# Designs tried in a protein design run: designed miniproteins, single chains, continued (4). Part 112

Each design is a single chain, and the fold is of that chain. pLDDT is the mean over its residues in the fold that is shown.

## One batch from the design tools (miniprotein)

Design m15893
Fold by ESMFold2-Fast:
Structure m15893 (fold): chain A 104 residues (1-104)
Amino acid sequence: DLSKLSLAIEATVEDEAAKEEILERARELGFPEEVIQQLESILANMREGEGIRVYVDEQGNVAAIEISIEGKSGNRGWILIGKNGEILAVTGPLAEEMERAENA
């Protein structure tokens, strides 16, 4: 139930130092290493000016990551995370961009 998610991290990727601060905050919040690895991979592919929001469920498990994509549409995408750090789904323009990057 998305209505029960709480925002845990909200940041703009201003530079490489901002990416490290987001990862440090995620570790301080006690996110599992598998989730940290997914977040590190996501951040490595983000550009300056893109926004990230990390949501947790009522148990404190990461459930969703929202990315503001700077590009032709400026549309946001969602990455849904399982309790074991697995990617369950990617939605919006982000899904098409990630699929194109994997197939390029």
Scores: mean pLDDT 71

Design m15894
Fold by ESMFold2-Fast:
Structure m15894 (fold): chain A 64 residues (1-64)
Amino acid sequence: MMSPEELKDNVITELEALRKLMEKRGMDDMAEMLDKKLKEVESLSADEAVKLLQETNDEVNAAL
């Protein structure tokens, strides 16, 4: 089972990957949203960070 620190690192890595994908697509508004979420993750618990990632993936997939 991953530690809370490892879970947060995984969430950060996945959000960074999504931000780069949005930049490649020229979706600057989405990239800015993802940058804000990356900063928000620092103040969240591991469980809240995982939920934020799931909601973010749903938003990104709906926008594509």
Scores: mean pLDDT 79

Design m15895
Fold by ESMFold2-Fast:
Structure m15895 (fold): chain A 80 residues (1-80)
Amino acid sequence: KVEELLKKAEEAIEKMRQAVASGDLPAAYKAFEEAKKYIDEMKKVAETLSGEERERAQKRIDELNKKLKEVGTEIAKAME
Protein backbone atom coordinates (compact mmCIF):
# COMPACT_ATOMS: atom_id res chain seq x y z
CA LYS A 1 0.00 0.00 0.00
CA VAL A 2 2.72 2.52 0.98
CA GLU A 3 4.89 1.43 -1.99
CA GLU A 4 2.01 2.01 -4.45
CA LEU A 5 1.37 5.49 -3.02
CA LEU A 6 5.11 6.22 -3.13
CA LYS A 7 5.25 5.30 -6.84
CA LYS A 8 2.20 7.44 -7.65
CA ALA A 9 3.60 10.41 -5.72
CA GLU A 10 6.96 10.10 -7.51
CA GLU A 11 5.18 9.93 -10.89
CA ALA A 12 3.17 13.05 -10.02
CA ILE A 13 6.33 14.93 -8.97
CA GLU A 14 7.99 13.97 -12.27
CA LYS A 15 4.92 15.16 -14.21
CA MET A 16 5.05 18.43 -12.26
CA ARG A 17 8.74 18.87 -13.14
CA GLN A 18 8.08 18.21 -16.84
CA ALA A 19 5.11 20.59 -16.90
CA VAL A 20 7.17 23.35 -15.22
CA ALA A 21 9.99 22.84 -17.75
CA SER A 22 7.48 23.19 -20.63
CA GLY A 23 5.81 26.29 -19.07
CA ASP A 24 2.48 24.46 -18.65
CA LEU A 25 1.47 25.98 -15.31
CA PRO A 26 -2.06 24.41 -15.23
CA ALA A 27 -0.54 20.93 -15.72
CA ALA A 28 2.13 21.68 -13.09
CA TYR A 29 -0.54 22.70 -10.57
CA LYS A 30 -2.62 19.59 -11.28
CA ALA A 31 0.44 17.36 -10.82
CA PHE A 32 1.27 19.20 -7.56
CA GLU A 33 -2.25 18.49 -6.24
CA GLU A 34 -1.91 14.80 -7.18
CA ALA A 35 1.49 14.51 -5.47
CA LYS A 36 0.16 16.22 -2.32
CA LYS A 37 -2.87 13.90 -2.29
CA TYR A 38 -0.70 10.76 -2.43
CA ILE A 39 1.70 12.11 0.21
CA ASP A 40 -1.26 12.88 2.51
CA GLU A 41 -2.57 9.32 1.98
CA MET A 42 0.89 7.96 2.84
CA LYS A 43 0.85 9.98 6.08
CA LYS A 44 -2.48 8.42 7.05
CA VAL A 45 -1.15 4.93 6.32
CA ALA A 46 2.06 5.64 8.28
CA GLU A 47 -0.05 6.59 11.34
CA THR A 48 -1.48 3.04 11.34
CA LEU A 49 2.04 1.50 11.34
CA SER A 50 4.50 1.02 14.21
CA GLY A 51 8.24 0.56 14.75
CA GLU A 52 10.46 0.11 11.72
CA GLU A 53 7.60 0.15 9.20
CA ARG A 54 6.45 3.57 10.42
CA GLU A 55 10.04 4.89 10.34
CA ARG A 56 10.51 3.69 6.74
CA ALA A 57 7.20 5.23 5.65
CA GLN A 58 8.02 8.54 7.37
CA LYS A 59 11.47 8.65 5.73
CA ARG A 60 9.89 8.17 2.29
CA ILE A 61 7.32 10.89 3.04
CA ASP A 62 10.14 13.26 4.08
CA GLU A 63 12.04 12.56 0.83
CA LEU A 64 8.91 13.22 -1.25
CA ASN A 65 8.34 16.54 0.53
CA LYS A 66 12.00 17.43 -0.12
CA LYS A 67 11.54 16.70 -3.84
CA LEU A 68 8.42 18.91 -3.96
CA LYS A 69 10.39 21.74 -2.33
CA GLU A 70 13.22 21.27 -4.85
CA VAL A 71 10.80 21.62 -7.80
CA GLY A 72 9.38 24.78 -6.21
CA THR A 73 12.93 26.14 -5.85
CA GLU A 74 13.61 25.40 -9.55
CA ILE A 75 10.53 27.46 -10.47
CA ALA A 76 11.73 30.37 -8.30
CA LYS A 77 15.22 30.21 -9.87
CA ALA A 78 13.80 30.17 -13.41
CA MET A 79 11.76 33.33 -12.64
CA GLU A 80 14.84 35.28 -11.47
Scores: mean pLDDT 77

Design m15896
Fold by ESMFold2-Fast:
Structure m15896 (fold): chain A 73 residues (1-73)
Amino acid sequence: SSLQRQQQVQQQLQQSRVQGRKSFEEHRLELEAGVYAMASAVYRTVSKITGGEYDEEAEKYEKLAEELEKKYE
């Protein structure tokens, strides 16, 4: 039956789209957390050179990275 085959194809496409959307969202959050972690590391390094001037900024980005990690872990 052509109707049964059409339903199977539609179900497979829906499953692939749902899985793709969830995987994309998780990957996006992981990338965002990575960017904040890198920003924190850069500010921490600069802060060590400048005598602590950027410590608050480094801590801010560390917290942002931790909050994002909790959303995809």
Scores: mean pLDDT 75

Design m15897
Fold by ESMFold2-Fast:
Structure m15897 (fold): chain A 55 residues (1-55)
Amino acid sequence: SRAELIAELREYAEELGLKAKLGDAVLQAILDGNNWDLAAAKAVLERIKAAEDAP
């Protein structure tokens, strides 16, 4: 379900240290923009994390 995909993406955001910066609405928007493909959405979070870790 969509709720389960949002929850899984939220857990991944927590693992990357992004939970405080990304609310469920943002995670849903990322999933929607990636045809609800969890792997593609996780790749977006990895890019956000890389940008946050940049000096």
Scores: mean pLDDT 80

Design m15898
Fold by ESMFold2-Fast:
Structure m15898 (fold): chain A 72 residues (1-72)
Amino acid sequence: SKEKILTLALLFYSSGQVEYELARRFERQGDFSGAERLRANAISLYQKSIELAKQAGDEKLVQQSQQLIQQT
């Protein structure tokens, strides 16, 4: 259903934010290689969220996820 697709899109969105915040923490601790891997994970999760959000017709979530990719 559309509701299930949207729920999954939001899950990927939230997971991406967690990975991005962990990347920032690793960078502050001097673990730049760890930060790079976590940033790549965050981007992948945001891209999955965008795909599902488009299927669900949630244009706001598409725009928010795209902005976070640019920030990452």
Scores: mean pLDDT 89

Design m15899
Fold by ESMFold2-Fast:
Structure m15899 (fold): chain A 70 residues (1-70)
Amino acid sequence: MLDELMAEAGRLTREALAAIDAIPDEAERQRALQELHELENRALGAYAAGDASGVREAIERIRELLARLR
């Protein structure tokens, strides 16, 4: 359900933050943090609107970011 999707988004966001913190280059870290922040805002906006599809799209984008950071 919508709350379960947001719990998953939160889990992935925490994993992405840990991966970003490991980036040695400050400029790359800032770019990755900005991208994650935009995706988190998309997930929160979709959640507030009751838009499960929007939360799922944000989750997929966060997964793609996390895959690139590995």
Scores: mean pLDDT 85

Design m15900
Fold by ESMFold2-Fast:
Structure m15900 (fold): chain A 94 residues (1-94)
Amino acid sequence: SRQAQQLLQQASQLVQQAQEALKQGKYEQAYELLDQALSLARKAYQLGADKSQVRKVLEKILEIAKELLKKSPNVTQAIGLILRAIGELIELEL
């Protein structure tokens, strides 16, 4: 659906913003942006977004969350995001 595609595009934009926040050492902002991106990607999938495009967004969220685990002092929050992203990817039958 058109709505699913719009939500997925918004999720992709939030992922790009999270990557920039991470690059600037703004870890809390990066977490908030990734949480929003993960929620939007899930909603997009439920509304019929293309599975391969949803997978790409989730994989990028996972990559940034792993980088946050290495750089951020909030290990628990980083692990939480990693586990949530992996859970969503498993639901896509990876």
Scores: mean pLDDT 87

Design m15901
Fold by ESMFold2-Fast:
Structure m15901 (fold): chain A 110 residues (1-110)
Amino acid sequence: MSPLELARLEAELTVLLSGIWFLAKVMPNQSDEKKVQLARDMRADLDRAREVALQLYKEKGLDPSPILALIDQMKALIDQYIATKDDSVAQQLVSVADQLNALVSAALKS
């Protein structure tokens, strides 16, 4: 992969994860209808982030397993929130989003 293609994937992943992190942080203080909408928006962004992360990490020779596990955990929590509307799940989303953002920031510096 070219350096420009790698830079584009890194930028896309960074934008997606920053957006997901922001939506997760805002979600607990929103109305129930807005929480469900934010959950659906995050779900779509997580599907794209998973694809980009897998491609980027493989191309850089990094193990994608830790980042994919956190993305899959966030997706499961979102699906649980949409089904149950349990505010404790919304708080768990914030914690996992913080972990995912930290992991990606550390990995991309190498």
Scores: mean pLDDT 82

Design m15902
Fold by ESMFold2-Fast:
Structure m15902 (fold): chain A 93 residues (1-93)
Amino acid sequence: MESPLEIQKKMLQIYLEVLKGKASLKEAAEKYGLPNLTEEDLERVFENMEKMLPYFEELLEKYKALNVPGAEEDIELLKESKKLLEEIKKLKE
């Protein structure tokens, strides 16, 4: 089973593709293995991730300092999610 962070990243990717007009919500959701995903789910994940991002960045600094095994993968996931959030913000009014 994928981690919650990986699932949240996929949901942000789906949202970005829909906002860019690259795919419909249904097509993007099926492509990423998340059938029955709704527009409300995408808005909720975006808002929650934006709110939680400062806490995740603090955690990244601590993990880097401690050389925790697997920390590099989590760092990469959070960096990708942050990039997706900023792109989504630019496309929203």
Scores: mean pLDDT 78

Design m15903
Fold by ESMFold2-Fast:
Structure m15903 (fold): chain A 50 residues (1-50)
Amino acid sequence: SEIDDYLSTLSQEQLDALQTKGYLDENNNVRYPLDLILTLKDIEDVVSKL
């Protein structure tokens, strides 16, 4: 997916921060139910504010 491709470009520090904030699980997958509603732009906006 476009989100998975984007997440693969992020640093480990950014991935860890997204996990801590509850966006990603321990395998760097978007958590339910966020995976049903979040767009690529929503993830990019969150990362820009880390």
Scores: mean pLDDT 82

Design m15904
Fold by ESMFold2-Fast:
Structure m15904 (fold): chain A 62 residues (1-62)
Amino acid sequence: MEVTLTKEGDKYKVTAKVGDTVLTSEADDEKQAKQMEEHARLYAQRRQAQLEAAEAAARAAS
């Protein structure tokens, strides 16, 4: 998984990548961008855990 924070002009972009999923959010200031980065990181961690659990379940069901 990967989470990046980039400043573009007067706005900030937070991009989170987990497996084949890419999520992008925009923020108007740095404080909002940092908060979105934290939420994106938590989401990415939970999504990664779900993917690993689903893969384990699929192996057990196969």
Scores: mean pLDDT 79

Design m15905
Fold by ESMFold2-Fast:
Structure m15905 (fold): chain A 94 residues (1-94)
Amino acid sequence: MSPAAAQAEATREKAQIYALEALSAGMGLLDLLRQVKDKLSEEEYERLYKEAMRLTGEAAELVVNPGGEEDIARARELRAELDAFRQEVLDRVA
C-alpha cells in the first residue's frame, strides 16, 4: 500500500470515529431533553429538541458518508456544539 493511500484510509476512519462520537453525544442530548421535558416550557422543549435533532442528524450523515479532513473538522465542531448544548440544558434545569 502506498503511504498516500494508507493516509487517506486513516483519515476516513478518523472522520467516522469523530462522527460516531458526535452522533453518540447527540443521541444522549435527545435522551436528556426527554428526561427533563417536565422542567422546560413546551415552546422551549420543542425549540431545543428540533435543534438537537438537526445536529444529531448532521452527525448521522457524516457517519454514513465519512470523508476527508473537512469531515473530521465538522464532526469535531458538531461534538463541541452538542456538548455545549448539553451543558446549557443541565444548567437550565439545575
Scores: mean pLDDT 86

Design m15906
Fold by ESMFold2-Fast:
Structure m15906 (fold): chain A 111 residues (1-111)
Amino acid sequence: AERARLEAEAAEDVATSEAPKEAVATLADMLVRGRLGDKTPLPDEEVERVVAALEELEKVAIENAANEETARLIREIFERAKRVLETERSATATVEVYLEELEKARKKLAE
């Protein structure tokens, strides 16, 4: 029950209607694993798939950004998330950094 609920929330949180469904599914799984505190190291093939999914979501998010400040913050969030993913190879570490940067960006845009 808990995993199904988190999967639904993750799909809503990371998806745009224009992002490829495979990228959305990959990122939703990462978000669920991160929120559950999954400490299992990601294999190289999975890291590559998640990086590709993040790049697809970043493109759509930037194209739909209301202004340059929003686009800049989106680039910073995704760049940091990709760096943590590649160095730590951890769903939990990647999701924690992504959510922290997203919250910081949300506060800046609310000013």
Scores: mean pLDDT 74

Design m15907
Fold by ESMFold2-Fast:
Structure m15907 (fold): chain A 63 residues (1-63)
Amino acid sequence: SAKEKIREALVEALKATNLSMPLSELKEMARQKAAELGVELTDAEIRALILEASTEAGLELFR
């Protein structure tokens, strides 16, 4: 799904920056990817995706 693709892109960016990417950049990246995929996301959905991606990236970095 489009949300899965956005989440995966956020996870990759967070892993590449060792979790140091600013929230403002994560939000912009999520909005840009949503626009590219032709979907509209609320601010709440974007925040949820960032939280999910941050948790996932953190767990993968600790493996």
Scores: mean pLDDT 82

Design m15908
Fold by ESMFold2-Fast:
Structure m15908 (fold): chain A 103 residues (1-103)
Amino acid sequence: SLAAVRAEALALLDQLEARMADHPELLEPPDLEVYPRWAELVPDPLSLGELRRRVEAGELSSLEEFRALLEAMIDDLLAAHEPSSYFAQAAERLRALVAELFD
């Protein structure tokens, strides 16, 4: 049911946010004036906070959709930032956590 999808997605977000607490930049949309390359490559970047808002608004139809949005966020972070940068390291850690929690 959609209620079950929402409840499960929120529980997964709570775990992701707790385990990514040392990367608070992932909780809020980036300041695109500070990160112009990010703005150029990803005009509307996702954050964990934006994903939470979408889940709470009932905009998700499945856990597969939720995972796809997380994977898109990870891919966008890796595309916008240099290897071994703060955001690239955060993206790699988030990818590992998504694999752990979903599979």
Scores: mean pLDDT 80

Design m15909
Fold by ESMFold2-Fast:
Structure m15909 (fold): chain A 97 residues (1-97)
Amino acid sequence: MRPAVAEIRVTVKLKEGSDPEKAATAVANALRDAASRLGARMEIEVKVEGNTVTATARLYDEVDPEEAARAFRDAVLEQLKKAGIEVESVTAEARRL
């Protein structure tokens, strides 16, 4: 068993008329790519509620949680822009476990 060392929560608020399922897929892909670049193993949970997509990532390798949160937010913004998805806001919060 591997205990998680950090938890990152990314919250995406979509503009009206955006596809939340398409956004959820883009968010999940962005987080996987970012974790791979950080060299970190992770577990992701993605939740869609109306126009809000929330992704919770648990990291199992030692990383700076604030750096990881910044990397995840930037990756999500880039992936959403490439997918043509309009967003109101993207926020990321980090917690060391």
Scores: mean pLDDT 81

Design m15910
Fold by ESMFold2-Fast:
Structure m15910 (fold): chain A 82 residues (1-82)
Amino acid sequence: DRARIERLIAEAESLGTIAAQRFADLGRRALLRGVSLEEVLRELEKRSHVMRPEEVAFLRAGLRGDWEAARAHIERLEKELA
């Protein structure tokens, strides 16, 4: 789902963390290559061990289309980064 990946990229870019920016880069490359949402999820799993738990939870929620949960995780991340 292109719209889901595009929204996830925008929200990840807004977080300003290196891990979120690298995931946004992967999402952009996925859109350019026309790869599936499943491929983006595989890339997330490879990098989950170097990310904050709330970053991983936000990305997983966004990938499954649960934007209410994703927003809650973003709010917690913003509090941690303040």
Scores: mean pLDDT 70

Design m15911
Fold by ESMFold2-Fast:
Structure m15911 (fold): chain A 88 residues (1-88)
Amino acid sequence: TELLREFAARAEELAAALAEVVSEETARELAELYRRYLEALAAGDVEAAERAAAELARLGIAADPFVPEEEAVEAAREEARRWTEWAR
C-alpha cells in the first residue's frame, strides 16, 4: 500500500513534468491513464496494468515526439515492469 502511494506520487510528478512541455490537456490524459494503470496494479490485475502502461507510452509519443517526453513515458513503463516483477 505504501509503495503504491509512492508510485502514485511519482506518476503525478511525471505528469507535472510533462505538463511543462506538452499542453495541459495532453498531460491530463496521460495522468488519467497512469492512474488507471495504478488502480489495476492495486487490484492485482497485472494484464490491465500492462495494457495501460503500453497505452500511456503510445499516447505520450503520439502527443509529442520530443525526446524528453519519450524519456518520461519510458520511465513510467519501466516503473510498471518493476512493480510487476516485484509482485512475483
Scores: mean pLDDT 59

Design m15912
Fold by ESMFold2-Fast:
Structure m15912 (fold): chain A 87 residues (1-87)
Amino acid sequence: SNDELNELVEKVILEENPSEETIREAVEGLVALLKDENPVVRLSAAEALRTLLEIRGELVRPILLPLLLPLLSDENPEVVEAARLAL
C-alpha cells in the first residue's frame, strides 16, 4: 500500500543502517509508481527516488539502475520523462 511504501522510504532515509531488503522494497515500489497514470504520482515517485539517491546514493544506485534503465526505453514518453527526473 502507499502507507507501507512511505514507511519503507522513511526507514531508508532515517535508519542509521537500513537493510538491503528495505532499500530494495522502497526502490521497487517507487519505480512502479513512475508508470502510474497520474502525473502527480509519477512526479512524487521521481522526487522520492532522487531524495534517496541524494541521501543514500551508494546503497540506492546499484539497486535503482537495473530497474530504471528499462523505463528510459518505455513506449510511453511520460514514463521516460519520470525515469529521467528520478536520475
Scores: mean pLDDT 84

Design m15913
Fold by ESMFold2-Fast:
Structure m15913 (fold): chain A 75 residues (1-75)
Amino acid sequence: SNLQRAVDDGIRQAQQLLPDVPDLSQQALDLLNRSRQLDSQGNLQGARQQLQQGLDTISRGIRRIDQQRRQRQRS
């Protein structure tokens, strides 16, 4: 399903961010795993909400990496 693919893609992306932003990456993984569990229970609304929170957390991780990269360029 589209939801399952989005969760799987999010998990892979969060795993890639683990070395740079372990706190946000772990939070995203927890949210995406909850989305997967809710989907398996037929709670599509809950699954979508957890997926969105997971993706938002990944976006925050990417912004932190970008900010850190820019800060290193200035020093």
Scores: mean pLDDT 86

Design m15914
Fold by ESMFold2-Fast:
Structure m15914 (fold): chain A 89 residues (1-89)
Amino acid sequence: EGEKRVEELRPVFEEVGRNSDPETQQKIHVETLRRLAVELGREIARTASPEERERLIAEVEEEIERARAEGRDPEFIEILEALLRALRE
């Protein structure tokens, strides 16, 4: 289950970030989430059917547009774009 895997790994990466200065913590946090998104996308691409993968690609594209329209953080959008790229590979 993709969501469960992301949630299970998140506390580990948060712990690593917590032991650095605030600016470094933020950079580590963003880069860590980006790498997790790539790993999740590759796992889905490997285990999902072609039809399911295309549907997920469309859903992620819609979420990126929604996030941009709502003025979400640029780093959040970059994480979604990383997931989208991994799903397309």
Scores: mean pLDDT 69

Design m15915
Fold by ESMFold2-Fast:
Parts: C-alpha cells; structure tokens; sequence
Structure m15915 (fold): chain A 64 residues (1-64)
C-alpha cells in the first residue's frame, strides 16, 4: 500500500541519482517485508482459529 509506494519512489529517486546500490537495497527490503507480512498474517489466522476452537470447547464444558 502506501509504504510500498513510498519505497518505490525512494527506489526511483536512487536510480535517478545513479545510486544503483541504494535502489537494489530498497527493493530487497520491500521483498523481505512483504514475505514476513504474509507469514505473520498466516500465523494470526491459525491462532484465531485455535482460539475459536478453545472457546467452543470451554463453552461445552461449562454448563449454563
């Protein structure tokens, strides 16, 4: 989103200045952040499902 757009502008600015190393570093940082974000989102989804299952088990054991 907006962070990716800012990083893309930084990459283009670095390329315009002829700093190819800085442009490559920005691109690698973006790829790493995107990869980590997807992993974290999957972990949150799995944890959310586990919490829902625990809540259902607790509700079943607690007589109301």
Amino acid sequence: ESRRKVAERLKQSALAKGDEQAARDVERSLEHLERNREKVEKLIEEASRAVEEIKRAVDRLVER
Scores: mean pLDDT 73

Design m15916
Fold by ESMFold2-Fast:
Structure m15916 (fold): chain A 64 residues (1-64)
Amino acid sequence: MEELKELIENIDDVSAYKKLKEKIKEAIENKDIETLEEIAKLFEEFGYDTAASILEDVIKALKK
């Protein structure tokens, strides 16, 4: 959680953005719903509502 929060807080940094993107890809590949839900919640908390909405749709697809 702390690492994910730090990556989202620093999303304007190219390095942080790349790490976040890789974590999302890995979670999707492994069907790690818990991690995806955590990232979506953090996106919403930081005001990235569109990104949160897209992740929620991905989570919904993975559950079905």
Scores: mean pLDDT 76

Design m15917
Fold by ESMFold2-Fast:
Structure m15917 (fold): chain A 93 residues (1-93)
Amino acid sequence: MELEEDLRLAEELRRRAEELLAAMDAAAQEALRALIRERARAAGLEDTLDEELLEELTLEALIATLLARENEAAGLASMPATTREVAALVDAS
């Protein structure tokens, strides 16, 4: 509705994604980072993929997972297969 509310929601989702990542065990965190690296390579981002970009893409994947879970719970949309893969890694930790 208002830009301020949209920014607050974005900040809250990012914070929740950071908390979710921190709560995952080391093996699940490594599996998630490996999945993001594979997706980045498939997208042609191999030469630009540094640690900062990897962490950003990892957080974006978790934000997308949180949003997809919320949308599925609200009956708005089914979780996409790619997002479900991330959700499975989170739930496996």
Scores: mean pLDDT 76

Design m15918
Fold by ESMFold2-Fast:
Structure m15918 (fold): chain A 74 residues (1-74)
Amino acid sequence: MEAQRLALLAALYAARGDLEKARELARKAVEAARAAGLEADLEEMLAGLEAIANAPPEVRARVAAETERALAAT
């Protein structure tokens, strides 16, 4: 639960252009996942967040809306 929530928050911050906060949340998400015995790849997650932050505005808006909806459902 926590790892998934932190990962969604990381994607949301990346979509809003706050890549530094997104990276901090991604590290916490990976740590939470590993503490729960789940496999997680920090480098792949960070690459995905960078791609979101550098995406066109319409793509970033879509990611933000999707992550906000997922967070509200959690």
Scores: mean pLDDT 81

Design m15919
Fold by ESMFold2-Fast:
Structure m15919 (fold): chain A 87 residues (1-87)
Amino acid sequence: MSLKEKIIELLKEMEKLLREYLETGDVSKLMEAFEVAAEIQRLAEKASPEVKKLIEEFLKEVGEAIENKDIEKAIELVRETIKKLEE
């Protein structure tokens, strides 16, 4: 349970950083979001198989959204993943 809660907290931080990047264009915020994503991935490896799979699929989709410069979609994906984990 604690690992899942920590992943949710990191997802909320990632949402905040992506939102700040969208508002300011500050690339350092995007880089910080990638660092948070790496920590989420690391924690997910120690979590349940269900959480690990959900995070792996999320990281792939959010990476594609960022590559396409669709930061609004990236934020939406973070929010939906938080909702799925809070079930």
Scores: mean pLDDT 86

Design m15920
Fold by ESMFold2-Fast:
Structure m15920 (fold): chain A 63 residues (1-63)
Amino acid sequence: SDQEKAGGAFKGAVDAGPKGGLAAALAGYLSKSPKQGMDNVLEGAEKAGPKAGKAAKEGAEKA
């Protein structure tokens, strides 16, 4: 589901490091739906760094 994918993306970003974790937390907090949450977390993680972006994308794909 979109909620599971958003959760997976968030976990991936957090596991990638503090910058990814902060970006994902802010993006998730500002999101109004699971789909928006997934999109915001993926975008925020990528802006925090390529490591965080990749981890968030992999987390979303596994969910």
Scores: mean pLDDT 68

Design m15921
Fold by ESMFold2-Fast:
Structure m15921 (fold): chain A 58 residues (1-58)
Amino acid sequence: SAAAEVREKLLAELRKEPRFQPLADLLEELAAQGLSAAEITARLEATFREEAEALEAE
């Protein structure tokens, strides 16, 4: 399916850089749980927002 192809491409891009491995692992886990594209997107957005807030708090 198109969704599976997009997922594989995103994982390949994230795994190019060691610093992005935790994000690649998270995406694999979310995909394995059968979450929808919308749910995966919401989870990633929440994670990025929390990281931005943590940086501002310092």
Scores: mean pLDDT 68

Design m15922
Fold by ESMFold2-Fast:
Structure m15922 (fold): chain A 90 residues (1-90)
Amino acid sequence: MDIGKLSAEIKKEIQAEISKKTEGKSRDEQVEITAELILEKAKETSELDQEIVERLVKNLLASTNPGIQRMLENQAISVVSGGIAVKKLE
């Protein structure tokens, strides 16, 4: 059982759910919905991973730069997907 494969599948599922929930929304609404969804999924990870994700989401919501927002979003999704994968294999 490969944790990297499980993490990649979870990441795809999270990205698909974000795309579905943000479709047709304004950019500001997309960022808020994405942040809320990431924080909800982070509850399925360890407390340490949750602290990392919360910090990334705080920086995401404070940023007005599109490139920085996308970078922080991708980092947070990667932490969440990896953390969920670890918990499922315990």
Scores: mean pLDDT 84

Design m15923
Fold by ESMFold2-Fast:
Structure m15923 (fold): chain A 80 residues (1-80)
Amino acid sequence: LSDKEKAELLYKNMSEEDLFETIDIILEKLPLLKTEAGLELARQQIVLLEVIVEKSKNPELVKRAKEAIEKLKKHIEEVK
């Protein structure tokens, strides 16, 4: 499965509450993602967040996902 296909499967199997909690966990663990494997995980997390932005009709969830994408992208740039 591609990263996007995996992300879409996760999205379909998660409640909105689970998605909010997942975003919070992503942001809490972000400072720890400093290795090559950690940066790869950060890129995979961006794919999931982009699926949330594309498919969710909850504006609060979409806003939180967009904020998390921005923080993840900044972190990847800074750790390079």
Scores: mean pLDDT 84

Design m15924
Fold by ESMFold2-Fast:
Formats: structure tokens, C-alpha cells, sequence
Structure m15924 (fold): chain A 79 residues (1-79)
């Protein structure tokens, strides 16, 4: 994930990094908070792709890695 963000323009990378950090923090709070934060990340990824700042392929990779990290955080909170 971090390596993918490092390959993006700094402005886009910082915005997405913040969104992912918020998502992971929300996942440690509750599933509802995680869902809300995931929605924000999805909107940011869609906007970046529409503006040509990010490829669809890279956006899908970021979304997939973020989803895996959230699943791991939720499992750790339950265990």
C-alpha cells in the first residue's frame, strides 16, 4: 500500500494516506465507523480517477489492500 502511494503525486498520495489511516482507526472503533470511512476512501479514489490523477488499476489495488487491512484490524479487535 505505502509503495503504491509513494508512486503517486504528493498531493494525491497524502490525501489517500490520510483516508486509509482514518479507515484503519475507524475499523478499530466499530464496523459502522469503518463502513463510513470506507465510503470516504471510495469517493476520493473515484474523484482522483475521474480527474486523471490516478489510474483505475492503481485505485483498485489501493482499495483491495485497504479492504484486507480493515479485515485484519476487525479480526484483531475481536480476537
Amino acid sequence: LEELLASLPPEVAEELRRAVEELLAAARESEEAAAEAAGRLERLLQEAVEQGKLSLETALKIAGLAAEAVAAALEAARA
Scores: mean pLDDT 77

Design m15925
Fold by ESMFold2-Fast:
Structure m15925 (fold): chain A 59 residues (1-59)
Amino acid sequence: NKKEEEEFLKKLREVLEAAGFSDESIEIAISRFKSLSEEEKEILKKVIDKIMEVIKSEE
């Protein structure tokens, strides 16, 4: 689902930005993510969702 991928990429950008990555490094990471297999994408989405869940509990 393209919308789910777009929403995930927005979360990924927010996480990497919060971690202090440069815009250039963030775009490289996003390009790398787009080249992953569907299985690898799903694993990474679960990891990022858990990280975002922790961040939300602190806000």
Scores: mean pLDDT 75

Design m15926
Fold by ESMFold2-Fast:
Structure m15926 (fold): chain A 70 residues (1-70)
Amino acid sequence: DKDKKELIDYARGKVFGNDYTRAKRIIPILKTLDDEEARKLLKDASEGVKKKIIELSTGEFKKRLEKILS
């Protein structure tokens, strides 16, 4: 619980690097979240990061993210 919160806070607050680096770090966290938690996390992400998350995702996970971001 605390570790998961720290990862979410890190993803929302201060991820160094470009949109690609941020997307790569956020994707594993998103896979552990439910749709409501994922939607809330993604709402705080920049448009560039959201786009990279979708580009780096595949299959059912990508379809799920597209629905969350719609």
Scores: mean pLDDT 72

Design m15927
Fold by ESMFold2-Fast:
Structure m15927 (fold): chain A 85 residues (1-85)
Amino acid sequence: ALEEAERLIEEAEELWKKGTPEDGLRALELLRRAADLLGLSEEQKEAVLNAGHDAFEAALAAGASYDEAVEKAAETFRRRALELA
């Protein structure tokens, strides 16, 4: 359901902010699970994950903090995933 997918995205954001490789991999797993709950195909999951990553890099390039960049990435993932759902 939508609310469960949004909860997983929020949990992924918090794990990603911890900045460890292990937490980053777990965050990615939660984002993929959120996309599954929204009914996205594997191709669509890759597209929304790439959009989130691009938003993260763009935010850092624009001078955002690491936490702000993670927040922008998570929000971009959420918006794009919901557009495809």
Scores: mean pLDDT 86

Design m15928
Fold by ESMFold2-Fast:
Structure m15928 (fold): chain A 87 residues (1-87)
Amino acid sequence: SPEDAEIERVLRRVSEEIAPRLAERADDPEVVELLRKTAEAVRAGRREEARRYAERLMERLGLTDPEDVEALLRALEFIARREEEGE
């Protein structure tokens, strides 16, 4: 389905571009805090607040492509939806 193809593309981008840089910066308390705030804002349905935190996070990771911000937000939305559904 189109949604399954979107999920696959988003998770691939997160796994290949974002997750390795997060792992390299796991000792950076600002990176950890920005990721936490982004995830909390997504779970609360505050997408524009989540976008601002994600933009700051991507800048700190050295990622300048706005598609990385959108990929992170979509990935967190997919995770939050699965948690709400008990999966």
Scores: mean pLDDT 83

